Designed miniproteins, single chains, continued (5). Designs and how they scored, part 75

Each design is a single chain, and the fold is of that chain. pLDDT is the mean over its residues in the fold that is shown.

## One batch from the design tools (miniprotein)

Design m18596
Fold by ESMFold2-Fast:
Structure m18596 (fold): chain A 69 residues (1-69)
Amino acid sequence: MEKIRVYVSLSVEEETVKQVEELILANGGKILSKTRHEGYVEIDAEVPNAQDLIAELLKIPGVLAVELV
């Protein structure tokens, strides 16, 4: 399992966070934490295939960035 960090825009947070979490869980991943910052939300997760999932996460409106941790 690889760790990823997803950065979500504050202005669309609730719906985008749900879409991010659903995609991670559907692909056999696990949500580790969610942290709110002044302009964005960080979601840390463990996933079995980070490379493929990062590409799909970046397609979700309101996702600002995804990084491998």
Scores: mean pLDDT 82

Design m18597
Fold by ESMFold2-Fast:
Structure m18597 (fold): chain A 55 residues (1-55)
Amino acid sequence: GAVDIAARLARANSGRELPREGAEAAVAGDGKTAGELGGVSEQEARGIGRAARGL
């Protein structure tokens, strides 16, 4: 699903494993929470969420 895609994109882009809560936040459009949980920037987390949603 989109959450799994978000986690894979984070790993491919930065080599970091995005936890499920961070991936869920990214898909929901909460880039700040996703970035904090995943250790990536807010802008990067927003990009991951948009890509995972197919947008």
Scores: mean pLDDT 72

Design m18598
Fold by ESMFold2-Fast:
Structure m18598 (fold): chain A 60 residues (1-60)
Amino acid sequence: SELDEKKEAIREKYQKELEEKGKEILAKNLPPAEIKEELDKVQLELLEKAEKEYEKLKAE
């Protein structure tokens, strides 16, 4: 369905953003523990954004 396709597109969009942000974090020359912490924060933030977009699709 169109809704399911839009939902998958949102999920893939945020997965790609996570990979791009991850590369940026790795380029910062942070200690490994800080890299992991920053990656975890970005992952949670992107997950929340994706969930909000899913909710908006349902509200339409």
Scores: mean pLDDT 81

Design m18599
Fold by ESMFold2-Fast:
Structure m18599 (fold): chain A 63 residues (1-63)
Amino acid sequence: LDPEQTKQKIVEYLKTLPGAEGLPQLTLENIAQDIEEKLKGQPYSKEKLEEIARELAPQLFVP
């Protein structure tokens, strides 16, 4: 996967999370960049994406 395409998919996923409401696009893109970097060298899966997102941005999962 292209890193740019991977970041876009991560941003779309983050926007579905309850804590993402009202966050600036730049903030979501910065979080997506950090998640994409953590995913490098690992198999891409939704489960792994959620795991890393919970580790790096746990605030997005709280109501």
Scores: mean pLDDT 77

Design m18600
Fold by ESMFold2-Fast:
Structure m18600 (fold): chain A 60 residues (1-60)
Amino acid sequence: MDALIAQIRAQVAADTEFDPSLSLEELVDRYLARVREALTAAGVPPSLIDQALRRLRELA
């Protein structure tokens, strides 16, 4: 699981560098949507995804 989270972080960093014209709010929303998709594809239960996304939103 830790390796997957690290992979998602690296992917998001590359994505945010590509779209510098987006507002911080739009960047955060896109980031959280991308994380949800990646975790869903990896078979993580929805309840765990919701916990992870809430924690990430708190950090933003």
Scores: mean pLDDT 66

Design m18601
Fold by ESMFold2-Fast:
Structure m18601 (fold): chain A 88 residues (1-88)
Amino acid sequence: MNKEKEEEGNNYFEETKEEYERTVKMGKEAIEKWKDDEGKKEGMKKTIENTKKYYENKEKNKENVEINKEYKDKIKGYRTRMEGMKKT
């Protein structure tokens, strides 16, 4: 691995961690606000669980640029989905 690829992998790792932390926090806050919408709470809880499972798998491969990029894109997808749920 050259120095540039190592830095790229680390950048994706840190960005994915930040997106993961923001995504989980946002989901938890949304659940607290949705007192009477059981379907939205259920969907959000499931999305948070899937996000956590994805991030846990990502920790094992943090040095792999391609895997970290895929995890970042997947976490971003979950965040977009959660934002859509929150706005509705």
Scores: mean pLDDT 69

Design m18602
Fold by ESMFold2-Fast:
Structure m18602 (fold): chain A 78 residues (1-78)
Amino acid sequence: EKKIEESKEYVEAMANALVDAGVKRQEDVDKAVEEAKKKGYNAEMMREAAEAAVKEGLDREEVEELVERLAKKLLEEE
């Protein structure tokens, strides 16, 4: 689906995928975005979250909060 779903399950799934992928370097960001596209997650949101996680060294809770904020922003821009 192309519509962003603003739900706890969606946010947790994206945050878990990002953390599980071990996004620590810029090359990991590109891999996370490609995997997000394959799994049907929003690739733009995954890119923003992954870039921030690398830049700030975010923990799981911080990543979940970031993904939630990005999802809300994308829905508001519709």
Scores: mean pLDDT 64

Design m18603
Fold by ESMFold2-Fast:
Structure m18603 (fold): chain A 114 residues (1-114)
Amino acid sequence: SLPPTLTREEIAARSGDKAAVDALVARLVAGFQKRFGLSPEEAEDFALGVLNIFLKLGVTPAELAAARSPEEFLALVEKKIDEAKKQGKITDDEARQYRALARLVAEVLRAAEE
């Protein structure tokens, strides 16, 4: 991840719902381990990396905590991608890459429930 990035503790503190952020990170870690065979440490680094990408795109820590399902998470991130593109903050190519990443993360969250 590019510096500066927020730690899990910083995301949790800014979200107002530490339990929801901790649960989201745990689901991402489990899903990355199941889908890609990553170690727990590698899976946590990837989980925090993708969350920080979406935070920089304009997703807030509170919105991350409020997204209770893979479907809600995907809808949230797709909305922020559309807003960023409309505001000229990202290109069409970047928007396609962010949508692909958002879909991958939603599938990782689904894998954690299986």
Scores: mean pLDDT 85

Design m18604
Fold by ESMFold2-Fast:
Structure m18604 (fold): chain A 71 residues (1-71)
Amino acid sequence: AAPVTLEARVRNTTQGGALGAIASGQAGGGPTEVYADGELVGRGDDVAGAGKAGSRAAEAHPGGTVRAVAR
């Protein structure tokens, strides 16, 4: 199958779990980069790693804008 890039941009209005779930959903078994306020703050190589990176980004950047990119 052809490679697909998925991008989600969300405002972090809730710390922790919801952002972790979004990052996990984007991973789909491939590498996912997590950005907070335009800065790369984490990367996961799989669903579990992406979820962990997303949760950490939410805790570090309350009220910030977060973007998750799956490749």
Scores: mean pLDDT 55

Design m18605
Fold by ESMFold2-Fast:
Structure m18605 (fold): chain A 100 residues (1-100)
Amino acid sequence: SLEEELRELLEEAIRLGEEAVALLEKEYPDQTQLIRKLRSLLEIARRAFEEGRYEDALRALASFVETLKEHYADDEKLQEIAERMERLLEEATRLLRELE
C-alpha cells in the first residue's frame, strides 16, 4: 500500500538520522548541544511515526536535515547522509499527498 511505502521511507530516514548522530558522537563529541538537538528531533520523528502522525514526522526530519546542512556543511559524510535523507523525505511527502 502507499502507507506501507511511506512508512518504509520514513523508517529509512530515521535510520540514516541515527547513523548521523552516531558519527557526530564519534567525530564531534564536544558538540553536546547540537547532538542533543538532533537526538531530540529524531525522538520527535520516531514518536510521530509510531503514532501515524506522518506530517509531524516529516517536519521533524526536515528540521534534522536542515540542521546537518547548516552546521556540518564541510563534513562530506554528514552531508551525504543529509542528501540521502532529503531525497527520502521528498518521496515521502509525495506519497503522503497521494494518501490525502
Scores: mean pLDDT 90

Design m18606
Fold by ESMFold2-Fast:
Structure m18606 (fold): chain A 76 residues (1-76)
Amino acid sequence: SSELEEKMRELTELFQEAGKKIEEKDYEEARKIIEEIEKKLEEMREKYSENPVVQKAVERGFEIVEKLRKKIEELE
């Protein structure tokens, strides 16, 4: 689905932006972007609950979110 492809691209761009904000030491903005990522991942999990490929991608996304949050905590 083109909609699914657009959502996956949007998530990839948001992860890249979050990483950039962490490098810039803008941890407040990084946290806001991470929260947006989490909301989008929850929506994807709900909408595509029966699609195992999408569900695995969402699980990996949440793991990346957790690693980014821990990295921010270590750098503060």
Scores: mean pLDDT 87

Design m18607
Fold by ESMFold2-Fast:
Formats: C-alpha cells, sequence, structure tokens
Structure m18607 (fold): chain A 77 residues (1-77)
C-alpha cells in the first residue's frame, strides 16, 4: 500500500481540502466530484501527491453556478 494525498484548491479563496488515500501499487483513476452551491462559477485545482510531495496527477476544473462536475485523475503509484 502506498499513501497519496488528494488536494482540492479553491482558486478564488485559496482554501485547500485534503484527503489521504491508501492505494495498491499500479495504475489508478481517481474520480472527484466537485459541487458548486454558489451563484457564481468557481475554479478548482486538483493535485494528487505522494508521501514525498511529488505531484502524480493534476487537473483544473471550472464548475458553473449550482452544478456538479466529475474530474478524472489518472496516475500510477
Amino acid sequence: MKKVTLKIYDVRTGEVKEEVLELEEGEHTLEVTLTNSSDVARSYLLEVKDENGNTLASATAVVPAGESKTVKLPFKV
């Protein structure tokens, strides 16, 4: 098992949400659903980092007001 950290950044506020995941070695696709309950579109930066702080995958997403968007992050541990 390898530990990775999913980080979700709100680009406007700088707020960061972190989740630690324990994964088997090999190829993975992490599906992250972003929900925007506000009345304005919001931009997010997503990063998957290993235990040494190396970025394994990253994506950016714009979620329209009141909508949800699923982002897929393929990576290997």
Scores: mean pLDDT 85

Design m18608
Fold by ESMFold2-Fast:
Structure m18608 (fold): chain A 56 residues (1-56)
Amino acid sequence: GSADAANEGVDRVLNDGVSGEEAVEALLERSKGPSGGRYRGQQLILGAARAKEEEK
């Protein structure tokens, strides 16, 4: 069911979806903006996850 698809999506984002370079870039963005950096980093990760899901 839908639970299986959701579980596989999360696993891919956590293990294959986020590369080391993308993770480092998100952390750098977090340090760049003391107020907005935290939110920007999360948006970058979400954007990368969405792009990879759309490519499927």
Scores: mean pLDDT 56

Design m18609
Fold by ESMFold2-Fast:
Structure m18609 (fold): chain A 60 residues (1-60)
Amino acid sequence: DDVLERLAKERLKQKEQEQIESMERAVELAKNAKSGDAETAAEYLERLKELQKQLGELIE
């Protein structure tokens, strides 16, 4: 159903926006500390994702 695809995309976009806002703050902090090393900022994001996943598993 096309309706299901539209709903899935809209929900994904909303969730992505909330995640992006949180990640943008984390990236800004990482860039300020690392002076703009893009590779280091990406690695920081990966670690944050792992921490969030572990937190989710711990509380649920």
Scores: mean pLDDT 63

Design m18610
Fold by ESMFold2-Fast:
Parts: structure tokens; C-alpha cells; sequence
Structure m18610 (fold): chain A 71 residues (1-71)
């Protein structure tokens, strides 16, 4: 669980920095990343959460770009 939370935060921070989003969005991005990680681990029986990092990062970039476009 802690590993999933750490990965989710790391992905969220990376997306935030890359798109220049305000830090106020970090909790929402982290929650989304955690939801994607846990959902895919449950659905596909993935034990190595690190294998999900590129996929979760890509999906969060798409979601974050949508949020930025609504500014």
C-alpha cells in the first residue's frame, strides 16, 4: 500500500511539473494515479506496480491536459 501511494505521488508530481500545473492540483492528480494503479492491479493481477508507471503517467498526462484546457 505505501509503495502504491509513493508511486502515485511521484507520477502526480511528474505530471504536474511537466505541464506546469499549480501544486493545489497535486492531491487530485495523486488520487487519480492511485485509482488507476489499484484498478489495474486488481483487474490484471499485476504484482509489480512499477510496470504500471508508464501507463498511469500517460493517462494522467491526458487528464491533466484536459484540466489545463479548462483554465
Amino acid sequence: MAEIEELARRIAERVMEELGLPRSLLPELEASAKAFITGWMKGFGIEDVRKLEPLVYTILLIDAQYLKALE
Scores: mean pLDDT 74

Design m18611
Fold by ESMFold2-Fast:
Structure m18611 (fold): chain A 90 residues (1-90)
Amino acid sequence: MEELLAKLPEEVKKAVEKLREFAESHEEITKKEFMDYLDKLEKEEKNPEVQRLIDLIRERIEKAFKYKEVLTSRQVLGLLNQAVEEYVES
C-alpha cells in the first residue's frame, strides 16, 4: 500500500491516509459508518480526483456489504488497498 500511495496526487494520498486511520480506529465497521465517513470526506475535499477515489470506494462497499452486516478493520484496509490500486491503474 505505501508504494501505491507514493504514486498518488498529494490530496488523494491525504484522503487515503484519513481513510486508513478511520479503518484502524475501529475493530468493526458498519456500512452506515463507512458511508457517513465518505460523505464527510467528500464535503471537505472537493478535489475531482478525491471524488473519483470516493466513487471507487463506494462501489466496493456496495459489493462488500451485500452479504455482511460489518467489516473488520483488516477487511476495510483490504478494500481501500483495492480501490487505490484500481485508481492508479485507470
Scores: mean pLDDT 83

Design m18612
Fold by ESMFold2-Fast:
Structure m18612 (fold): chain A 99 residues (1-99)
Amino acid sequence: SLKEKILKLIEEFKKEVDEATKGNPDLRKMLEKVFERIENIVKNKSPEEAAKIILETLDSLIKFFEDLKKQNPDLAEVYDKIIESFKKMKEEIEKLLKE
């Protein structure tokens, strides 16, 4: 099912982001809560509605971390990994919606 494919993508990117933030426990904890919210959206909405909300959420998160990167250039490498993971996740969800 589309819902099952979206949940599997979320699990994969959650693992990738967790690995990227291994050295920053506060950031890791924040992102764990973000992924929990995304998972709850998928469980409680239609797959199409969930995908739309997740794509909007990912766009907001990408902008948020790009702004944080400008304010904290010493943490740029960690923020870049998070941004790249969210951009890739967005692309994979958009591909699923075209199937």
Scores: mean pLDDT 85

Design m18613
Fold by ESMFold2-Fast:
Parts: structure tokens; C-alpha cells; sequence
Structure m18613 (fold): chain A 65 residues (1-65)
């Protein structure tokens, strides 16, 4: 599912399981009202080594979860 893949990608990026689940739940709850650019920038601020492409994928999957 999109939820499981988003959680997995966040854990690969360095999030703990609880934090990853919380982040995906927040994106899912906001849905189409999510500030996508703000969410992407927040991920890149937390993990400067993370590529923008991966951050975009995580946000899109989280929104669809």
C-alpha cells in the first residue's frame, strides 16, 4: 500500500518507526490540503543527504495513504 511504502521510505531515510507512522498519518489526514513544497522542505531540512526526488515520492505516497 502507499502507506506501507511511505513508512518504509521514511525509515530508510532515518526516521524511527513511530515517527515515520506519525508523519504518514499527518500527510494522509491533510490529503489534498497538504502544502507539498513545505512538506518536501521539512524532509530535506531533517535529512540534508536525502534527494529531492525521494522526498517528493515520500510526500506523494503519504498524501495517498
Amino acid sequence: SAEEEAIRLLQEAGFGEERARGAVASLSAAGENTDKEGAIESLLDAFPELSREKAERIVELGIKA
Scores: mean pLDDT 79

Design m18614
Fold by ESMFold2-Fast:
Structure m18614 (fold): chain A 53 residues (1-53)
Amino acid sequence: MGFDISRAARILGTSQSTIRRMPTDTRRQLVADLIQARNNNDTARINAIRAQA
């Protein structure tokens, strides 16, 4: 299934209301970047992405 607001909030470690206020393209990009950072075990990038959410 594609990314929805609930899944994006869970992946980024933030609230659903924060995700709803975020532009859809920005939300999708941050979720994709976080998944890729997790796959690469890039802890610094994971922390940077979560700070932006």
Scores: mean pLDDT 74

Design m18615
Fold by ESMFold2-Fast:
Formats: C-alpha cells, sequence, structure tokens
Structure m18615 (fold): chain A 82 residues (1-82)
C-alpha cells in the first residue's frame, strides 16, 4: 500500500532512522504508485520532508492526505507552504 509506504518513510525520517534523501525517494515512489506525476510526487515529497523537519506533523499529515486522495492541487499548495 502506497499510503503505508509514505507513512512509514515519514515516521522513520522523524525517528532519525533514514536520511532526507531516502525519505524523499520512498515518498516519491509511493505517490507514483498512486498515479501522481513525477513532478507532483517530487514536490509533495519535498513538502512532507520540510514539514517533518520543522516539527509540523499536522502539515505533513495534511499533505499526505491530500495526495492520497488524488487532490493534487491542494497537495502541492500545502507542500509549498512547508
Amino acid sequence: DAAELIRDAALRLKAGEISEEEAKARITEGLLALGLSKEVAEKVAEGVVKAIKAGDDDLAGEIGEAAGAGREEEAIALAEKA
């Protein structure tokens, strides 16, 4: 499940178990599996990583939820806010 892969990558990044590059790669792969374009997937992955680094777990969750629901414009806007 791509949503579970994204959640796992975010959790491991927050715990310091994986690098930012690894988290971005895993999240991007998960989003591509959901049918998102590479450009959108990369922007969303960047936003999730930035939100987690800022300690904004709520924003990271909102970005993931919008992306998982196929709301690409909302997911990008939230990712850019990070």
Scores: mean pLDDT 80

Design m18616
Fold by ESMFold2-Fast:
Structure m18616 (fold): chain A 61 residues (1-61)
Amino acid sequence: RSDEAYRNTPVVRYVAEKLREIGDFLQKALSGEDEEAREDLYENGGKLMQEILEKRRKALA
């Protein structure tokens, strides 16, 4: 049970869930179980990072 109010804010919850999904994706790609996913991560990892950073910038702007 969370005793920190910031964890219950809608924005923080959405960010946390997105980070969990990204973490799961990274684990699958890095584990090497799916070579195609691994190559997609290497080639498109930069694009995903840029999209995440751009969304943060737009939210703060």
Scores: mean pLDDT 62

Design m18617
Fold by ESMFold2-Fast:
Structure m18617 (fold): chain A 89 residues (1-89)
Amino acid sequence: MMSQEQRDEEARAIIRLVQRDIEYLREQIEKLRETGDVKLGIKLLFLSLALLSALDYALKITENEELRAEARRLRAEVERLRQEVLDLL
C-alpha cells in the first residue's frame, strides 16, 4: 500500500512520460499520412491504447485535482489522435 504522496509522484511521472509519447505519436501520424503504411498505423493504435491505460492508472492512484485534470486532458487528446489513426487506415 502506497502513501498518497508516493501515489501523486507516480501519477506525475506517468503524465510526464505520456506527454513525451503524445509528441512522438503526433510525429508518427504525420509519417502515416505521408506513407499510408498499415503496419505503422497498427503500431500507433497499440501505442495509443497503452497511453490510455497508463492515464487510467494515473487517475486511479492520484487524488490531486491538478494531476487529475491534466490526465483527463491528455486522455481526450490521445482519443482524438487514436481516431485520426483509424481515419488514415
Scores: mean pLDDT 88

Design m18618
Fold by ESMFold2-Fast:
Parts: sequence; C-alpha cells; structure tokens
Structure m18618 (fold): chain A 80 residues (1-80)
Amino acid sequence: MEELKELIDEYIKQLEEFAKNALKTYSKEDVINLIKEKANEFIERFKKAAEEMGLPKSEIDELISYFKNKVNEIIEKIKK
C-alpha cells in the first residue's frame, strides 16, 4: 500500500509540474481538460495494476479517492 501511495504522490507532482509549464502556452480550460484526461488514464492503469497485485477493492477505492482529491486541488489552483 505505501509503495502505491508513493507512486500516486510522484504522479501528482508530475501533474503539477505539467500544469505549471502548460499554463505558459495553453488556456486554463485546455490545461484543466488535459489534466482530467491524464488523471482518468492513470486511474484506469492504476486500478488494473492494483487488481493484478491482489489489493482489496476497499484499498484500491481509498487510493483512487486520495488521487482524485489531489487532482481536484491542482484544478482548483489553476482556476484561481
């Protein structure tokens, strides 16, 4: 579980850096849409990997909720 949370935290950091750089070239709306797309792709891959590792559904759901909350924090920062 801890290793998967670290993977999520690393990807969130990458998304934050992506957003900061993308905002120099693209509109806020376009950057938010790109972040949502990347987040959805990550969730699908993460679910598949976690299920293959034999993690309980409750733990997978908790990790995905954690990730979604962090993604929403990034989106809210962009909207400001």
Scores: mean pLDDT 84

Design m18619
Fold by ESMFold2-Fast:
Structure m18619 (fold): chain A 81 residues (1-81)
Amino acid sequence: KLEELLQQAEALGAEGGKYQTEGDREKALALYKEAARLAEQAKGLKTERLRVLLLGISKGLAGLGDEELAERARATADEVE
């Protein structure tokens, strides 16, 4: 169910942000990648909540040096509008 995917992606994204703040770049990157995967699966929801999540994931991934995935997350956020 798309709502469950969104909730799981939000939890993973928040955990990724925590590890990024703590300096655990490898764990943060893995969590953001999984959050991005689940958020992309939920893209049919077309809600502000999903758009905000995707923008947050994009920012986190860019901060960790994964520019390709960051751009993909941003593009998906644009599709949600």
Scores: mean pLDDT 84

Design m18620
Fold by ESMFold2-Fast:
Structure m18620 (fold): chain A 91 residues (1-91)
Amino acid sequence: MDAATIREKEAFLREVAEKLRRGEELPEEVLKEAEEMHRELLAPQAEAAAALAAGTPEVEAVERLLERLRELGAPQELLEEVEREREELRR
């Protein structure tokens, strides 16, 4: 897929996750759009975004994402990136 498109979708998803984490109520259309984008490219990240929407702590949401990616056999590079994000959240 187009690297620029993936980057743009990641930025959108991060913004949506941050808003949901802060307790902002987003339209169902926006949530479904984010879910569809993730379903095609990064389904596990959509699950993490949904967990954040439910008020799950960021560390826990990232840990769930990492476990899900491992179950799906994601590339080692991606697993290392998510693990690094987890470490940053824990200091």
Scores: mean pLDDT 65

Design m18621
Fold by ESMFold2-Fast:
Structure m18621 (fold): chain A 78 residues (1-78)
Amino acid sequence: SEASRAILEAAGEILKSVESDPESKKEAEEHIKEFFKKYQEGDLEGMQEHLKKAADSAPEETKEKAQKHADEMYEAAK
């Protein structure tokens, strides 16, 4: 559905933005895994927290997009 698409887009953008930095990529991958787990569990706060952490090493534009996607997913899940 639309929520699943937004999740995949957010994760893909973050991973693409840090692809050239192995350390940042590893941290982003770990937080993306927790993000999906929290979303499946219905833990919306945990989902937002891990998406934010995944984007910590990303450029500001990517952080802004990640925050927007997190907000959209939170609203869709309410």
Scores: mean pLDDT 75

Design m18622
Fold by ESMFold2-Fast:
Structure m18622 (fold): chain A 68 residues (1-68)
Amino acid sequence: MKKLRVEESVTVEQGDVGDPEAVRRAGEEARRRAEQKVLDLGYEVTDVRVEGRGEDGRVVVTAVATGV
């Protein structure tokens, strides 16, 4: 089986990085985008990982979805 890897990112702006709801929503949005892209390509989602990274007072939330 060939695995598909899809990566989608959502940025939380500097003013919202202290708001856990804003960070949570960014993670949900990134995950939704990554999962939808796997499905649109005709694959099934097998794993999704979400990671937040601080960058210049912002948080970039990245979702990585794997499909088969």
Scores: mean pLDDT 79

Design m18623
Fold by ESMFold2-Fast:
Structure m18623 (fold): chain A 82 residues (1-82)
Amino acid sequence: SEIEKKAEEGLKNFEAVKQLVALSPVATDEHRAKLAEAEERIKKALETIKNSKSEEEREKAAKELLEIPKRLLEEFVRANAA
């Protein structure tokens, strides 16, 4: 339940960051490449949440899902701070 809520929040936040980058006139190919890399990490975390028999591994994966979009947003904002 809590793991599912964290995963859902992380996915919603990731979609928001994707939209922000897509609508940004200063987004580069590097930003798009980092989004693709983050999407693969999210897929792996979701597989862990679905398939792992370990509560510790599932909690870690859910936490990573929340952290990924936050780190992406921070990096995108930092890159555009000229």
Scores: mean pLDDT 79

Design m18624
Fold by ESMFold2-Fast:
Parts: C-alpha cells; structure tokens; sequence
Structure m18624 (fold): chain A 69 residues (1-69)
C-alpha cells in the first residue's frame, strides 16, 4: 500500500516536471510559428502530443495514490 503511494507520488512529481518543461517548449514553438508557421505548427503538434502523453501518466499516477489510501 505505502509502496504504491510512493511510486505514484514519484511519477506525479516527474510528470509535473515534464509538463513544466514541455510548456516552455510549447511557448518557444508558438514564437517560432510567428516567424515560420510551417515549422512552428509541426513543433506545436509534437509538443502537444507529448503533453497529452504525460497528462495520461499523471492521471494514472494520481489513481495509484488514491487507490493506496
């Protein structure tokens, strides 16, 4: 029970850090879109896809924490 909570909390911390990093990359991609729309749109799509993946991991980690309690 405690082990699952620890695993979930570690995954949640890592997911939050990754989301913050990807938000910065998304901001850079949006600036790129202003000067190079084709490259910027591709970068935005890639970063948004990665954010969606990390968000699913975050949701799974939270479920582990909730189930451990």
Amino acid sequence: KEALKTIGENLLTRADAALASYQAELDKARELEKVDPEKGQKEIAEVESRIAGVQRLRDAAQAYIDKAN
Scores: mean pLDDT 82

Design m18625
Fold by ESMFold2-Fast:
Structure m18625 (fold): chain A 100 residues (1-100)
Amino acid sequence: MLDELISELEEELKKTEDSEKKALLYGLLSIAYFLKGNLKKALEAEKEAEKTGNTEVIKRVNLVILYLARDDKEGAIEALQELNELYPDPRIDKLIKLLE
C-alpha cells in the first residue's frame, strides 16, 4: 500500500501545476518516504514542497512528521485529519488508514 501511494503521488505531481496542490503532494510524499525509512527521499520531497512557498501546508506536514518521529501515531493521525480539513485530498485518507 505505501509503495502504491508513493507511485500515485509521483504520477499526480507530473500533471500538477497548481503550487498549493504541489506543496500538498510533495508534503504527503515526504511523509510516505519517512514512513518507509527513506530519509533522503523524504527530505528531497520536503525541499520541493518548501520551494512552492505554501508555508501553512509545510507547517502542517512538518507537524505530522514530528509526531511520527516521536512515535506518536495518534498525534500524527490527528494532524493528518486537520490537514485534510484544510486541503482535502483522498491520499491523506490513505495515509491515515496506513497509520491505523
Scores: mean pLDDT 87

Design m18626
Fold by ESMFold2-Fast:
Structure m18626 (fold): chain A 98 residues (1-98)
Amino acid sequence: MSAEEREREAVRAAELLSSPSIAARVAARLLLGVFGVTEAALPALEAALSSPSAAGRVEAVKVLGKAGTERGRAILEKATSDPDPEVAATAREELEKL
């Protein structure tokens, strides 16, 4: 797989984290684990933190934590202020691992 193809698939996977479907969000996490979180995927992950689904926001936080990027860290810091206590707690836990 080319780097360009990997970036394109990572962006699509990150967008799926905003889905109301549990199956789509599970598939998104697995795909991001395989393709990795590229800088191109970070805007879609940040957008997922604005999703009305708290479960989807928790998954986006976990993906950002696994990526361990400097820009991802800044997005995680914003997630610590999420109105959902599980999202905020997960963001703090992922920041501690970085």
Scores: mean pLDDT 75

Design m18627
Fold by ESMFold2-Fast:
Structure m18627 (fold): chain A 86 residues (1-86)
Amino acid sequence: MEALKLLKEAIELYKKALANPEDTELVLKGSELAEEARKIIGEEEKAGKKPSEETLKAEKEVQALAKEIDEKAGELLIEEEKKRLE
């Protein structure tokens, strides 16, 4: 499945981004692949095809990783802003 391949690539990029939070390029690339995968899934669902269980699990993992990245990025931004005020 093409969507599953894109989701797996997004997961790998997001995991690398969590290990290297300064590499914003990894997050952007992962997000782009995840969006492309969602578009494919949406087109397949519109055609009456259900996503595979693996695809659904991968999508949930991408969403969980994206949430972790957003939370960590927000926390780092707040810490940086506080340091600028001291």
Scores: mean pLDDT 75

Design m18628
Fold by ESMFold2-Fast:
Structure m18628 (fold): chain A 68 residues (1-68)
Amino acid sequence: SMEREKAVEELLKEMERIREEGLKSGDVEGAIKRMVELLEEFSKKYELSDEQEHRLLAHFLRLADELR
C-alpha cells in the first residue's frame, strides 16, 4: 500500500539521520544499535513485502559499513 511505502521512505530517512549523528559524535556502535532497534520496531509494526524488507536491509548494511 502507499502508506507502507511512505513508512519505508521515512524509515530510510531516519536511518540516514542516525548514521549522520553517529559520524558526528563518533558513537559508531550506538548508531548501529539505534538503527537495528528501529528496524526491529518497524518490522514488528508493519508486515512488509520481501522487496521492501530487502530494500531496508540493503540500506542498513550500506549505512553500517559507512560508520565502520
Scores: mean pLDDT 80

Design m18629
Fold by ESMFold2-Fast:
Structure m18629 (fold): chain A 80 residues (1-80)
Amino acid sequence: KEKLIEEAKKLYKEALELMQQAARDVNTAREEFKKASKDPEKAKEMQKKLDETLRNAQRRIDEAVELQKKAVELYKKAKE
């Protein structure tokens, strides 16, 4: 029982870390885009990079959601 609760806590923490990393990556890409704004062609290329970073961030969020679902199932098993 206790072991399942501890496992659920670990998965929840891992999910939170994935979401925080995704947020940091998006913020960094947005800052790079702003710096490129003086050159329209470079700004367009950085926009493409930002779009790729947003897609990667969404994948990490999806992974975090699956980890949260797994944590909830472990918690339910612990309660029986």
Scores: mean pLDDT 82

Design m18630
Fold by ESMFold2-Fast:
Structure m18630 (fold): chain A 75 residues (1-75)
Amino acid sequence: LREEGERVAAEIERAVAAVPGVLSATAEVDPDDPRAVRVDIVARDEAAAREAERTAQELAREHGVSVRVRARVAP
């Protein structure tokens, strides 16, 4: 349900934000799919972006939810 999805989204956000080189991270339940979490990441470089995406995907798999990751590298 949405409440469980919100808790999972918060856990993903915390874990992604803790990845070295991540400048900002937000995670929220997809409004069109309560089993999906949307994650927006701004990273210092491509390696940090890939590590953050991997972290989000692993946590999503553990919780049985889908994740849609949008990662970008800061200029």
Scores: mean pLDDT 81

Design m18631
Fold by ESMFold2-Fast:
Parts: sequence; C-alpha cells; structure tokens
Structure m18631 (fold): chain A 100 residues (1-100)
Amino acid sequence: SAMEEERERLKRVLEKAKELIEKGDYGTAVSTIINALVEALERSPELAKEVLEQAMKLFGVDSPEEFKEKVIEMLKKDGYPDEFIEQVKETLDEIIKALE
C-alpha cells in the first residue's frame, strides 16, 4: 500500500542517516533526519511520530527532549557553527511541539 511504501522509504532515509553518523558527518545526518520528520509531518502526525521514534532509537534515547539534547550535544562537540545548532534546535522544538 502507499502508506507501507512511504514507511519503508522513510526507514531507508533513517538508515542513510545512521551511515552518516557512523562516518562522523553529524550535520548531514541531522539535516537528513529533520527533513524526514518535516516530510512525515506533512503526510500525518502519526507517521511523524513513527519517524521520531525511529530517530530516538538511533540515538539511544527514550524521549523527544533527550533526542533534542543529544543532537545538540553531538553538534557542539563536533564544532558545528552556533547558527546551524540554533536552527536545528528551533526546528526540533517546532516538530516536537506539533506532535504533543
């Protein structure tokens, strides 16, 4: 079905994000995850929740708040620009709020 095909596509996108994290390309990985969350949210909040749960599992966290904190910590430790980190934080705050 179309929804099952979309779920499988988003799982593949998250698998690519995992590979980017393993390569140390945290900025591209985070952008990939955020784009997947935004796309899923445009389809349905339930699909976006599924994508967020998969992203949380990838980062080894149990809540959206811990996911945001771990993403920000990772980007700071790897020396990403403050402007990029702020944009990521704001976008994740909006996504998490939309799913509450």
Scores: mean pLDDT 85

